# Designed miniproteins, single chains, continued (2), part 35

Each design is a single chain, and the fold is of that chain. pLDDT is the mean over its residues in the fold that is shown.

## One batch from the design tools (miniprotein)

Design m5200
Fold by ESMFold2-Fast:
Structure m5200 (fold): chain A 104 residues (1-104)
Amino acid sequence: PEELELIEVLLRQSRDYTDRAIEYLEAGDTKAALHHLKLAGNNTGSVATKARELGQLEIAELAEQAGLHLKEAIRYLEAGDTKRALEHAEQARRLTEEALEKVK
């Protein structure tokens, strides 16, 4: 349905934002990384809500888990722990990819 297409678009955007954040973290651009992590978190939150409303519980749970890791990445980055921020961002990226596989 049209609503599943929207979930796919939001998940792809979240994946792209998370990928950009990882690149910025690796480059030492903390401000750009933080901005993209927040954008990714907004999209995973929207996906979790929409997927739950549609009864797509597996997608909703994966998006919720990705969102929690993005929140941890932001928290560690704001504390100056770039290594832990990167680990959580990579985990969020993996969970977002798993959610995308479930849209099929």
Scores: mean pLDDT 90

Design m5201
Fold by ESMFold2-Fast:
Structure m5201 (fold): chain A 99 residues (1-99)
Amino acid sequence: SKDVEEIKKLTDLTLKSREELLEIARKYREEGKENMAKVYEGIAESLVDMTAAINILILLRNESEEIKRAVKEALRKLGYSDEEIEELLKRHKELYEKA
């Protein structure tokens, strides 16, 4: 489906952007610029966290098993374990139900 293709595209773009940001961080660290390296590592982590949050919201709003599988695969590619994915779902569901 188009939604599955968009989830895959977003995941691939996030992973590529993370790799580019971490490469910049590595170069700064090699130059002895530890603070700048940490800034770019923080940006990379924030990008992954934002993409993960978007994927969790998609999971909470969709009944399609195909979409749910694509989102869980995306989260795994972003570095989340199945246990971490279930904890994120529980946490975001509780926040969503209180809103």
Scores: mean pLDDT 82

Design m5202
Fold by ESMFold2-Fast:
Structure m5202 (fold): chain A 75 residues (1-75)
Amino acid sequence: SMEELLKKLKEGKKLASEGGRLLHEAQVLEKRGGPADELRAQGLKLISEGLKKINEVMEKLGLDPVELGELLQKL
């Protein structure tokens, strides 16, 4: 259903955003000489999981990247 696809898209966006936050924290920590590998790995994993969900919705709805971007902005 459309509601299930939109829920999946929101979940994917949230995971990608969370992963991006961790990746940024890892970059800040690395610049300070701290151990960043675990935070970076966690961030990349969440981004990957989020993008997988977003891509699955894109494929099912037949959206191009521009249409996907517009839909993501509305969520």
Scores: mean pLDDT 86

Design m5203
Fold by ESMFold2-Fast:
Structure m5203 (fold): chain A 98 residues (1-98)
Amino acid sequence: VSQEELDAEVYEALVEIQAAILKTHPAKSDEDAERLAKGIADTLNKLYEIDPERALKAAEYVGEVLGKVKDDKTIEAVLSRLPPELAEALKKGYEKGK
């Protein structure tokens, strides 16, 4: 197993943890939404550098969670920080999560 594969697994796990936090502690303010969005976007962007396919799947999952919790502010803040391919995957997840 390469270091890159291990790093991809770690970032994928971090995305799942961040998604779990969103389900239990959705953003209470614009400042909370920006903080959560930065963390999520940083993790997804790192995963995208290592493994684009896993990152696209992870972005779709985050979108689904945001759609279910109806957190419109966090999704907007995340989308502004992602490359187009990740942004489209996250939007696709969001529509499924509604």
Scores: mean pLDDT 81

Design m5204
Fold by ESMFold2-Fast:
Structure m5204 (fold): chain A 72 residues (1-72)
Amino acid sequence: MYGWDVGVDSLSERLLKELGVKPGDKLTIEVDTTALKRRIEELGKKIGANVEVVLKPGVTVNDVIKRHKEGK
């Protein structure tokens, strides 16, 4: 409860969905918190993708999504 849970879970799921992560994909994602890093790595493994998460202070999930979409 107390806020951390509602942000981390929803943002992690939204990030992977918006990036279109699929089984067999390999990508690197930058996030600003250890909690987001852990959750994204767990969801990525559950999907069967090779998701590498790097800690970058100040990066938000929205920034990662925009960067990925702009790079396409």
Scores: mean pLDDT 70

Design m5205
Fold by ESMFold2-Fast:
Structure m5205 (fold): chain A 82 residues (1-82)
Amino acid sequence: MEELVAELERLAAEALAALTDPEEREFLERAARLAIEAVRRGDLAVAALALAVSLVVARRLGMEAAAEALGRLLDLVQEAEA
């Protein structure tokens, strides 16, 4: 659990540092925070759902860099569910 949280926080921080658009950064930060809080509560299903919905929304808004980061975060959560 704590190892997954640390990895999600690391990946989110790296992605946020690479983003130049403030709106895209805020979107990714909020989505990552929500997912990490769900993981901390032991609710991997809610974390995966939040990331999956955010990924779809990011793609519809043209936030491709945020979408790539959200996809990587989702992969980490889904691997932990298996």
Scores: mean pLDDT 84

Design m5206
Fold by ESMFold2-Fast:
Structure m5206 (fold): chain A 74 residues (1-74)
Amino acid sequence: SRREQIAAQVRVAVRRMVEQASSDEEAIARARRAFDNLLADLLASGEADESDVPFMREVFRRTLSELLGREVPA
């Protein structure tokens, strides 16, 4: 489904940024920037719409929190 594909893209982007980071703070900063870029791209291409934004932010927050082992605000 569309949301499964969107969620997969968010998870891949977040995981890549966390794997490349040397600290939690760097991971959070890199992941937020990558997410903002992905969000802008998906909205511009029409692959996502405004109703998908809360869903994407929750996937981002949950994925990042799971990878870091602590809660991160969306």
Scores: mean pLDDT 85

Design m5207
Fold by ESMFold2-Fast:
Structure m5207 (fold): chain A 61 residues (1-61)
Amino acid sequence: SMPSDEELTEAMIRMTAGILRAQGVPQEVVDAVLEEGLALAPEKSAIEVVQHMYDLAEAQL
């Protein structure tokens, strides 16, 4: 079976958190950004959620 759009969005959000961690963003910031991304996922497109996660991480640095 193919993944749902919701499952793909969650996978992209979790992948984005992993990328931020790999780029040296502190774990506490990554955890906060991941929680916000998952909270927004039902109401926004995957690209909008990912962009918001990057913007939020940058604002915390």
Scores: mean pLDDT 82

Design m5208
Fold by ESMFold2-Fast:
Structure m5208 (fold): chain A 88 residues (1-88)
Amino acid sequence: MTLDQAYTQAQRDMQARILAGADRDEATAAAAQRIRDHGEALGQAARGEALAQALRDSQDPRVASRETGRKLREIGEEVDRLIEEGKL
């Protein structure tokens, strides 16, 4: 498994745990640690650290709120288009 694949999988597992009611900070810390461990095992510790930091940054409340707000706007616009097209 590449570090990018490990990152994608860790992000998906983290999101699933959060949706199931796990603490976001704990789930994020666990996912970040898993990425670090993978990076170290592959001899890419520096890249693993960078990806772990990127995962933590992606779960920053400000960044998460902005992304959620953007997605909600996109969904609203799509629903409006579907109503206009007579598909809803």
Scores: mean pLDDT 71

Design m5209
Fold by ESMFold2-Fast:
Structure m5209 (fold): chain A 64 residues (1-64)
Amino acid sequence: MLTPEQMEAAKKRVEEIYKTVKPTLSPEQQKKLEDLVEKIKNAKSSQELLEAMTEFHDLLLEHL
């Protein structure tokens, strides 16, 4: 299980990645990634965080 510090670090990392890629995304891709960033920020458990982060990475790889 992730510590609160590890969860905060992961959430911050995802926000930084999103800010970096946002200008390259279509409006639909931006909305999908924003929804995933919100899920990640609202994650209450390490399991929820890992699942949302996996979806985020998969979507990001599809875009790139």
Scores: mean pLDDT 79

Design m5210
Fold by ESMFold2-Fast:
Structure m5210 (fold): chain A 80 residues (1-80)
Amino acid sequence: SALDTILAILNTLAANAATGATAAQIAAATGVSVATVSQILAALEAAGLISKDAATSKYTLTPAGLLYLAALQAAAAILA
């Protein structure tokens, strides 16, 4: 589901909070295509849930992104 895909991406970013992660690293960790990951990352960045380092192309969760991940984890637990 779209929720499972977004959760996988956000959980990967949470696991890599110290360094950040590129779209390619997230794709490898989640099994999702780079194209799909890039589209979702663009939407999350536009929403202010993640931030991109232009020099490294690495993404990190914002404080708003961490709250969103917690809400999605709760939603996934209810829907499972």
Scores: mean pLDDT 85

Design m5211
Fold by ESMFold2-Fast:
Structure m5211 (fold): chain A 87 residues (1-87)
Amino acid sequence: DLGRETVETLSKQMLDDVSKAVTYAQQGLTIAKMGGLSSQDLNLLADAAKQAAQQASPEDQVELQKIYDELSALAQAKQEEEQRLQS
């Protein structure tokens, strides 16, 4: 699945190079807003952004937390959609 592979790659890149984590997190958020990602994929991106924020500069921490909040909201909305489709 190209979406899953992209999510795993961006998540790894956020953690491997925290100085670029905001850039990778923004790319992940852009892909997430296009749709097509599962709630699990969105949670992987959100978790990576949150973990990167803990190691980032104070300025990048603020930006990564905002991206985490947006990804988490998208993940919750997607999980609710998935639950409706299963019900």
Scores: mean pLDDT 84

Design m5212
Fold by ESMFold2-Fast:
Structure m5212 (fold): chain A 100 residues (1-100)
Amino acid sequence: SSAEIEEIRNYAIMGLQDIADFLKEKAPELEEEAEWLEEAARRMRSASVDEQVAILEEAIKRIEEVLKKLEEEGKVSEEDKKRLQNAIKKLKEFRDKLKA
């Protein structure tokens, strides 16, 4: 339903913003990636369902690349790694619900 799509979109927006805020706090060298996620959250507000899916797929790829980089540089704690992995999992769940 349109109401379910709106709810999923709103949760996805919150998730993108939470990760952007996390990166600004924990990895200020990744400011450009944080800013991209903030812009993605803004774009989600007016995006079609297909555009929302595309935004989430790109966001997932970028967050996975960020996690890999932080792990390789030894800059992520196990708690922070779990937080990012859980965020990726949630964004994938939102993407899959929007595709259904």
Scores: mean pLDDT 88

Design m5213
Fold by ESMFold2-Fast:
Structure m5213 (fold): chain A 64 residues (1-64)
Amino acid sequence: MMDPALPRILRESGVTREQLMRFLDGLVRRSRERGTDVASLLEPVAEEAGLTREQGRRVLDLIR
């Protein structure tokens, strides 16, 4: 992997690379469109990416 942090995030959150990319894309897209705090987007964006709320929160904790 080109990003050294990516394997750690995947291992600790238990999500796939594809799910992680969809989640991050969803957060960026929705924060731009809605002008809302990233934390308030967690549940809907996690669901769209196929993550549980806890998995999404764990990803956010790792990337902050």
Scores: mean pLDDT 71

Design m5214
Fold by ESMFold2-Fast:
Structure m5214 (fold): chain A 90 residues (1-90)
Amino acid sequence: DADRARALELLARLAELAAAGMTPENLAEGRELLAELRETEVGRLLARGAALARAGAPEEELRAVARELLRYLLGLDEAQIEELLAQALA
C-alpha cells in the first residue's frame, strides 16, 4: 500500500527530527512533513484522534481511533492491538 508506505516514511522522518531537537530548521521541516502526513490515512486518523481528545471524548472512542491507527500502520490483529494499548495506558 503506497499510502501506508508513505505514512510510515513520514513518521520515521518526524521521529528523527524530534530526536535531533527542535531547531527552527527542524520545525520548518516538521511542518512540511506534517502537511504531507495529513494527506494520508494515518494523518486523517491522527487528526480525528486529536479532535476527540480535545473534545473530552470517552476513552472507548479514543481507543477505537488508536486501534484503526495500529491496524493500518502495523498490520496487527486485534489481540496484538489490545496488548499494545494496555501497555501504553499502564
Scores: mean pLDDT 72

Design m5215
Fold by ESMFold2-Fast:
Structure m5215 (fold): chain A 125 residues (1-125)
Amino acid sequence: MAEELVKKGKEALEQGKYDEAIELYEEALKIDPNNGEALLYKGEALLKQGKYDEALEILEPIAENGSKEDRARALLYIGEAYYKQGKYEEAAEYYRESLKLAEEVGDKETVERAKKNLAKVEEKL
């Protein structure tokens, strides 16, 4: 049940329906409060809306206490939040941590995104 809500949220997120996606992730979190995917995708949706402080509030606990896989993705999104705020040095540090952890767990998508984001932020430094 929580997994079906996360799937619907992901579909809404891909369509740019960020408010709908967040509502679906919040319903998933009522069923499973520790659902890492729901928390990560809610953070991503908030980041897409420019709600950087709200995204960081959700993502920072995952970066500290989540599984290695969830921590790698949370660090990537935290870096993106700092980048969008013009905090390029902080963004670069989070991208490097995300890349290292993503490589350790074999998360190819997070590795690719972290490398691309590092290249972008290094142009600003």
Scores: mean pLDDT 87

Design m5216
Fold by ESMFold2-Fast:
Structure m5216 (fold): chain A 86 residues (1-86)
Amino acid sequence: MKEKILEEYKKKQEEARKNKDFTPEAVVEAEYLRAKINEDWDTVKWIEEMKAAGKSNEDIILELMRRQGATEEQIKEARELIEKAK
Protein backbone atom coordinates (compact mmCIF):
# COMPACT_ATOMS: atom_id res chain seq x y z
CA MET A 1 0.00 0.00 0.00
CA LYS A 2 2.72 2.56 0.87
CA GLU A 3 4.51 1.86 -2.46
CA LYS A 4 1.32 2.61 -4.44
CA ILE A 5 0.74 5.91 -2.60
CA LEU A 6 4.39 6.94 -3.07
CA GLU A 7 4.24 6.09 -6.81
CA GLU A 8 1.02 8.13 -7.23
CA TYR A 9 2.59 11.10 -5.40
CA LYS A 10 5.72 10.99 -7.60
CA LYS A 11 3.55 10.78 -10.74
CA LYS A 12 1.54 13.86 -9.68
CA GLN A 13 4.74 15.79 -8.84
CA GLU A 14 6.26 14.97 -12.26
CA GLU A 15 3.02 15.98 -14.03
CA ALA A 16 2.87 19.30 -12.13
CA ARG A 17 6.57 19.92 -12.89
CA LYS A 18 6.08 19.36 -16.65
CA ASN A 19 2.73 21.13 -17.12
CA LYS A 20 2.93 23.76 -14.34
CA ASP A 21 -0.87 23.46 -14.04
CA PHE A 22 -1.87 23.74 -10.38
CA THR A 23 -5.65 23.38 -10.21
CA PRO A 24 -7.16 23.62 -6.69
CA GLU A 25 -8.28 19.96 -6.97
CA ALA A 26 -4.75 18.79 -7.91
CA VAL A 27 -3.20 20.78 -5.03
CA VAL A 28 -5.60 19.25 -2.47
CA GLU A 29 -4.94 15.72 -3.83
CA ALA A 30 -1.15 16.30 -3.67
CA GLU A 31 -1.36 17.53 -0.04
CA TYR A 32 -3.60 14.58 0.89
CA LEU A 33 -1.10 12.08 -0.59
CA ARG A 34 1.85 13.90 1.05
CA ALA A 35 0.11 13.67 4.45
CA LYS A 36 -0.49 9.92 3.93
CA ILE A 37 3.17 9.31 2.95
CA ASN A 38 4.37 11.27 6.01
CA GLU A 39 1.84 9.41 8.21
CA ASP A 40 0.35 12.79 9.21
CA TRP A 41 -3.05 11.30 10.02
CA ASP A 42 -4.29 14.51 11.65
CA THR A 43 -3.97 16.31 8.30
CA VAL A 44 -5.49 13.34 6.39
CA LYS A 45 -8.50 13.30 8.75
CA TRP A 46 -8.85 17.10 8.57
CA ILE A 47 -8.91 17.11 4.74
CA GLU A 48 -11.52 14.31 4.72
CA GLU A 49 -13.61 16.24 7.29
CA MET A 50 -13.45 19.45 5.22
CA LYS A 51 -14.55 17.60 2.07
CA ALA A 52 -17.39 15.93 4.01
CA ALA A 53 -18.48 19.38 5.27
CA GLY A 54 -18.80 20.51 1.63
CA LYS A 55 -15.89 22.98 1.64
CA SER A 56 -14.47 23.87 -1.79
CA ASN A 57 -10.95 22.82 -2.81
CA GLU A 58 -10.04 26.54 -2.74
CA ASP A 59 -11.19 26.89 0.90
CA ILE A 60 -9.31 23.70 1.84
CA ILE A 61 -6.07 25.07 0.31
CA LEU A 62 -6.35 28.42 2.12
CA GLU A 63 -7.09 26.71 5.44
CA LEU A 64 -4.20 24.22 4.92
CA MET A 65 -1.88 27.21 4.45
CA ARG A 66 -3.23 28.76 7.66
CA ARG A 67 -2.68 25.45 9.53
CA GLN A 68 0.93 25.39 8.25
CA GLY A 69 1.59 28.88 9.68
CA ALA A 70 1.11 31.02 6.58
CA THR A 71 0.68 34.75 7.17
CA GLU A 72 -2.49 36.67 6.25
CA GLU A 73 -0.52 38.25 3.37
CA GLN A 74 0.50 34.82 2.00
CA ILE A 75 -3.12 33.62 2.23
CA LYS A 76 -4.27 36.75 0.36
CA GLU A 77 -1.69 36.11 -2.41
CA ALA A 78 -2.80 32.46 -2.67
CA ARG A 79 -6.45 33.56 -2.96
CA GLU A 80 -5.52 35.93 -5.81
CA LEU A 81 -3.63 33.12 -7.62
CA ILE A 82 -6.65 30.80 -7.26
CA GLU A 83 -8.97 33.51 -8.65
CA LYS A 84 -6.66 34.05 -11.66
CA ALA A 85 -6.62 30.27 -12.34
CA LYS A 86 -10.42 30.18 -12.80
Scores: mean pLDDT 70

Design m5217
Fold by ESMFold2-Fast:
Order: sequence, then structure tokens, then C-alpha cells
Structure m5217 (fold): chain A 74 residues (1-74)
Amino acid sequence: SSALEEARRRLEEMKEQLEEAKADPSTSEEQKATLEAGVRSAQELLARLEAGEISAETALSVIDDIEEAIRSIK
């Protein structure tokens, strides 16, 4: 579904931000931990969306919140 594709794309962006943060010595351990938590949450959310356990609306809303937390680090 389009929501699943959007969720996957956003997860990949989060992973890229995490890799970039890990390569940046100016990124704090707390910021890295927040990014790692965000990636983990998005992965779990994606799995639940793929299993049909949550609505697309709920999934996208949660991803928006995760993205905002990650954006505040970058």
C-alpha cells in the first residue's frame, strides 16, 4: 500500500540520519540514542502495519512524531 511504501521510505531516511550521526563526532551519545530509538520504533511500526495490526492513519501519525524528534537532532 502507499502508506506502507511511505513508512519504508521514512524508515530508510531515519537509518541514513543515524549512520550520518554515528560518523559525526559532534553528535552526542544522547542524540544517537534518540535516533536509534526512533529507527527501532519505526521498524516495529512498519512490521505492525505490514501485519495489518494498525491503521495507516495511526502509523503515519506516529511516524510524523518520530520524524519530528529526529529532525530536531539534525
Scores: mean pLDDT 80

Design m5218
Fold by ESMFold2-Fast:
Structure m5218 (fold): chain A 74 residues (1-74)
Amino acid sequence: DPEPVEREITIKLDGKEYKFKVLLTPEDIRRLLERVSRVLEELAKAGVTDWDEIAQRIAEEVLKFLKELEEKQK
């Protein structure tokens, strides 16, 4: 497996900019995919079809994931 490299990731949400310095492994990417997929499934079950709402919800989940990942790496 490739050596994980620390990356600076920037997320923009509601006019705010969030920056994270995290090491991303293939396992972390898989976990992110699972979390985003779960969000999309819940939105589909709720009948949400507005793309702006979907994009916002995905961005919120990604932001939460990156915060949790950064805290684990401290």
Scores: mean pLDDT 77

Design m5219
Fold by ESMFold2-Fast:
Parts: sequence; C-alpha cells; structure tokens
Structure m5219 (fold): chain A 85 residues (1-85)
Amino acid sequence: MSPLQLNIARELIRSGREYLEQGDYEKAARLYERAIRLLEDSTHPEDLSLRSTALSNLSRAYRQLGDFVRSRRYQQQSRRDRRLS
C-alpha cells in the first residue's frame, strides 16, 4: 500500500468519527466504507488494525441506523482483522 493511500484512509476514518459524533450515521458509514475499500487488499498488521477500527465504527453506525444485519457482519469482520493484526 502506498503512504498516500494510507494517509487518505486515516483522514476518512477521522472524518467518519466526526460525523458519527454529530449523529450523521449515514455520512459516517459512507466515509468508513471508503476507508475500508482503500485497506481491503492489505495484509500488513498496521493496516489490518486500522481497518478493524473502521469496521468497528461502521458496525456502530449501522446499529444506530437500525441495520442490525450489516452491524453484526462488520463487527465480525472487525474482530477477525484485530486477531490478525
């Protein structure tokens, strides 16, 4: 992964957190999904840790939106990434 792609992923996660704190769960979910896509092909432990954080927050956003199926799926993916990181 390029340093530029990693920095973009970090900024998307930061912005997603800001929207999550504001209660804009749909905007937060879109930003986290974009960050996860940038990190999807990485097996590096640091990238898996960052993706785990994004997936955990995406799970929380979907729970607040009432989408418990997507929330559970992303929570399970987050736990998998955390174990591999």
Scores: mean pLDDT 85

Design m5220
Fold by ESMFold2-Fast:
Structure m5220 (fold): chain A 77 residues (1-77)
Amino acid sequence: SVDDMVEEMMKLSKEEKEQALKHQKELLEWAKKNNAPEEVIKLYETGVKLMEAVLNGDVEKAREYLEEYLELREKVL
């Protein structure tokens, strides 16, 4: 479930969370440079927001962003 995924993400080390955030930011930059479709850009923007919420310990925002991320992922991938 989404709640189980959020709990798992919250248990990651700070270093792992920072690495995941960096990865999402790199994907976003790559997508923008390559004129990716709007939904692909939004997917990676949402991934950045998700990992920022996880780093801040904001469980409620992490849950909301993860739901949006998964919906966007289904459209793109």
Scores: mean pLDDT 88

Design m5221
Fold by ESMFold2-Fast:
Structure m5221 (fold): chain A 87 residues (1-87)
Amino acid sequence: MEELLEKAAEEAIKVAPTNRISQELLDLIKKLLDAGVSPETIARAIVEKAKEKGLDPELVRNVVVGALTYVGADREKIEAFVDELLA
């Protein structure tokens, strides 16, 4: 599980500067959700990795919110959670 979460975070960081959500990122997130990992746990892993790498907070917000919302997470809840993590 930890390995899959790390792979999702790495893929999100890789694609964030491109302003696109990859199918690989969506597939990794779906696998995590199917395994019982919460959208908030996935968002936290991605945001923490992005902070570690010094990525622009806006790019991270866009990829995390976009990908999680696309796979069925509550947009407003995830936006609020990510904004709190990026503060």
Scores: mean pLDDT 81

Design m5222
Fold by ESMFold2-Fast:
Structure m5222 (fold): chain A 77 residues (1-77)
Amino acid sequence: SDADAIYEQLRAKVKELLATIDDDEELVKKALQVAMDILRHSKNVTAAIGATLRLIGYILQAELEGKSAKEGLERFV
């Protein structure tokens, strides 16, 4: 499905960011920039929003658990 394809694309790009960025603030900024780029170029805006919200959800859950954004993003991929 479009939703699965968009989610897999976002996961792949976030995985690359996790391999190259150690700073939590920069990692969050770059992950959100990638998600927004996918959203801006998507033919299925609803699916792209869903993938972006799922990404944000993992970051927020990690924050609520007292974990780093990196740990949240590692759970996302």
Scores: mean pLDDT 85

Design m5223
Fold by ESMFold2-Fast:
Structure m5223 (fold): chain A 71 residues (1-71)
Amino acid sequence: MQRELEERQRRLLEGMERAREELEKRREAVERVIREASLAVKAIGLAALGVTSSPEEGKRNFELARELLEE
């Protein structure tokens, strides 16, 4: 009977470690998506400013938008 209790405790610890690993992977994936979406929105904003600004400011804003999308 003690072997069953020990095996159950071991499986619980292993399950907790696997759950922690899964949560970390999911967290990293979510953070990546949020970061990529934020950069895309920022690049679009800079490009929009480029079309409404002076020619000099517009060129700078378009270059910044391009850099954000490439990085």
Scores: mean pLDDT 72

Design m5224
Fold by ESMFold2-Fast:
Structure m5224 (fold): chain A 68 residues (1-68)
Amino acid sequence: MSVEEVAVRAAEATADLPLEERRRKVTIAILYAEGYSNAEIAERLGVSPATVSRWIRELQEAGVVPAR
């Protein structure tokens, strides 16, 4: 799955969410697809690693990002 494909899937999966939540989830999906760790994503976004891990799991279950 390419980064562009992940971005499209994340945007579609979050189309019904508020703009700010949609932007955060799409950004997390893209960073994960680019190979950043959950800890690195958490540091960049100012959230806990547990929050990133939960959202990545939800995105993986939805087929938005590949499992590693």
Scores: mean pLDDT 76

Design m5225
Fold by ESMFold2-Fast:
Structure m5225 (fold): chain A 101 residues (1-101)
Amino acid sequence: MEKRKEILEKILEALKKNGLSLDKEAEELLKKILLDEKNKELGDRFIGLLDVDGDGKLSEEELEQFVNLLKTYDTDEDGVISLEELLAMIEDMDPELAKKI
């Protein structure tokens, strides 16, 4: 798994830095997308949603943009992103990716 764990760690750190966390089910989904070799294509597609400039690397600015978008899906304003909220964001960004998850 080439750098997928680093990408996951960057996402989780960016969320924490901004007062957000994922619930257990949302975190497990993100791990499944990024770390499961069977889901390499889904992981590449998900990373592509975050990698806005297409350079193959997540910048701090791209991570901040992702976190700010995800905050709009925190409908109960508890600072915890549920599985349903994470899936809603993915469906809005890429409905075809959401169907495969």
Scores: mean pLDDT 76

Design m5226
Fold by ESMFold2-Fast:
Structure m5226 (fold): chain A 83 residues (1-83)
Amino acid sequence: ELRELAEALEPRNPALAQALRDAAELLENPELVPEAARPEIRRAAEHLAEAGRAALAGDEEAAREHAKEALAHLLKAGEAAEA
């Protein structure tokens, strides 16, 4: 689903499309991510998917809120990876 959302968003929001592709790659290749960070990467991916769906529906405010949640989880993943 993440890669399909990224393809649909590419012409209108290439930055969000790239974030969705990056999240999909990390979920498909969990060995690239320290085990402690994996739950936060999954939560970030869930919020990126919601941001993508909101953006496709034209709900830019909901898309921004979900993108903020995804960023918060990515920051937590970084902290877990450094521990």
Scores: mean pLDDT 80

Design m5227
Fold by ESMFold2-Fast:
Structure m5227 (fold): chain A 85 residues (1-85)
Amino acid sequence: LAEELERAVREELKDIPGVTDARVTLVGGGRYAAVEVFVDGKPAMVLVVDLETGEILSANADPSLSPELKEKIEEAVGRAAKKVG
């Protein structure tokens, strides 16, 4: 499941300029996933996703990240979660 979500997240993020990688860790007994997104090889954003609904419950972004890029990343992660959950 974590590997499947990570693959889906990477696929959804592939066309976003500057995004270099994403890592997924299951949390909350497997109900939630922590998604870490890398921009220019550095950790830039961490999102917590509800795997049942595909909802993003929290998002913490580096202050240097543009609002547009943050929004695109959130949308991409949300789409990936809905495809896998």
Scores: mean pLDDT 80

Design m5228
Fold by ESMFold2-Fast:
Structure m5228 (fold): chain A 73 residues (1-73)
Amino acid sequence: VDAELEELARRARELAELEEAGKLSEAERAEAERELTERVTALAREVAPSDSPEAVQQAALRLIAEVARLVEE
């Protein structure tokens, strides 16, 4: 899980740097958001204590918070 979170944080940092440099188009930004959302959702399904939508959503929110913390470091 930690390695996957570090990879998500690395990808998020790359996207932020590209956006700051003006090298990221709206289409590329939308595709990146979709990619990150899918990866977080997939990981949330693996770590959630059950397959219920509520458990997966709670796991996804926790993972998003952890990725945000890693991006800021």
Scores: mean pLDDT 75

Design m5229
Fold by ESMFold2-Fast:
Structure m5229 (fold): chain A 90 residues (1-90)
Amino acid sequence: MSLEELEKLLKENAELMLELAKQAPAAVEELERAAAASSDPEIQELLRRLAELIRELAKAVEAKDYKTAAKLLLEILQLQHQIAQLLAEQ
């Protein structure tokens, strides 16, 4: 999936994206709590970075900046994959 394809998909589903953005504060709080509970400083840093990216994604969606939202969503997916790999190996 390219950034252009993702931007178009988000723009076509703008109302759904806005509803999902309303859930972002709860997701951010859970990630920050998980980071604080982790004994691994690498996992703590990655979880805090994920929380920040989710905040930025919600702001981009609310601003109807789907180009920025698409970029942030790809970064979130890459970071989630990295966290999942680290957790599976530790």
Scores: mean pLDDT 83

Design m5230
Fold by ESMFold2-Fast:
Structure m5230 (fold): chain A 71 residues (1-71)
Amino acid sequence: SVVDQIRELVEEFIRYLEEDPRVSPEVLELWRRAGEQAVALAERMSDAERRAFLAELQAWVAETRAALDAG
């Protein structure tokens, strides 16, 4: 399902952050909570809204990873 794709994307991004020694435990916990909220929000969406949200989230994650890898 689209919700499962959103959950997997969030979990993969959190794992990426866990591997970065620059990310503090406090910042990592903030991202985990934000990820839980994103999945909960997606569960309340229509299928069209879920697809749009997944696309936006994929773009944001790609941009954020690129920025972190460059710095």
Scores: mean pLDDT 84

Design m5231
Fold by ESMFold2-Fast:
Structure m5231 (fold): chain A 92 residues (1-92)
Amino acid sequence: SELQEKAKEYAELALKYLEEGKVEEAAEYLVKAYAYDTGEVDLPLEEQEKRVAEELREVLGIEGESPREAIIKFMEKLHEQLKKAKELEKAK
């Protein structure tokens, strides 16, 4: 469906920005990807951010002062792991 195509497009953009170290943009596109994937596109942005942050807390135990801050914190951790994975690949 068009919604699923948009979800994939936004997920790919989130990964691209994450690879570039642009964690705030990566977080923004992750929220959009999640909203399109779950069909929650009509929710206010703050509520969409809360849904993603709740999932991060429940699955990974990641917390922040705000939903947006928790998502950015998650993206920062993913970026660091992604950099280490690329360094290990180059060391082979």
Scores: mean pLDDT 81

Design m5232
Fold by ESMFold2-Fast:
Structure m5232 (fold): chain A 88 residues (1-88)
Amino acid sequence: TSGGETLRAIAESLEILGHKESAEAVRRQVPEAERRGWSPREAGEVAKRIAEELGDDEAAQYALGIGTAIENGVAPQDVVDGVRRQAA
């Protein structure tokens, strides 16, 4: 799984949870993640820092957790689907 796919999953999950500003900022980093070949772990760490810079500590913790889950073999779509089920 690519860092770009991981950032897309993080951004979509954050949007579902109402963290729209953090989601948009994370989504803007997808081209850089693809260019640099970031791992899911590295993508999660970048997304965490972006959310922290926006003052969104809850989004930062979600970003780190999602990146870690995908690094450990959870499919990006399964993360998004799980977040959507929890939000319903």
Scores: mean pLDDT 88

Design m5233
Fold by ESMFold2-Fast:
Structure m5233 (fold): chain A 94 residues (1-94)
Amino acid sequence: SSELARLEELVGALFDAALAGDRAAMARTLAEIRELLLSMGLSEEQVDAAIGRIAAVVADALARLRAGEVTAEQARERVVAESLAIAEEAVAAA
């Protein structure tokens, strides 16, 4: 869907901002993800839970990248894939 394609772009941008340490870009991208998930029919509580899970995936991927366990490309691919799965699960439960 166009919403999932947009979410993929936003989650990729979130990872890129997090890797760069750009807190302002992270905050803007998280706000856009929140607005998108709300537009997809999620409640505020479901959106907060989904964003929390996405943030945890980003943090884990960055930790593994910093430990030398994965490449930046692998970390980014995992963040995108797992975040899309989180959003699809949340939408299915809504």
Scores: mean pLDDT 89

Design m5234
Fold by ESMFold2-Fast:
Structure m5234 (fold): chain A 62 residues (1-62)
Amino acid sequence: MKKILERAKSFGLSDRSVKLIIEAFGEKKALEEVEKAKSISQMIALVLRAIGDLIDREFAEK
């Protein structure tokens, strides 16, 4: 958690964006993806993918 928040803040993202990534991918995968991101654009792409995944999960209820 703390490491993910520090990385995201380093790129100018908010706590809410970090929460979305964690909720979509899980804490371990979120940390790995955030650590892989080397630019603001990559961080934004992660947030967008997280939102998309959460939406898909909402509609994929079985």
Scores: mean pLDDT 73

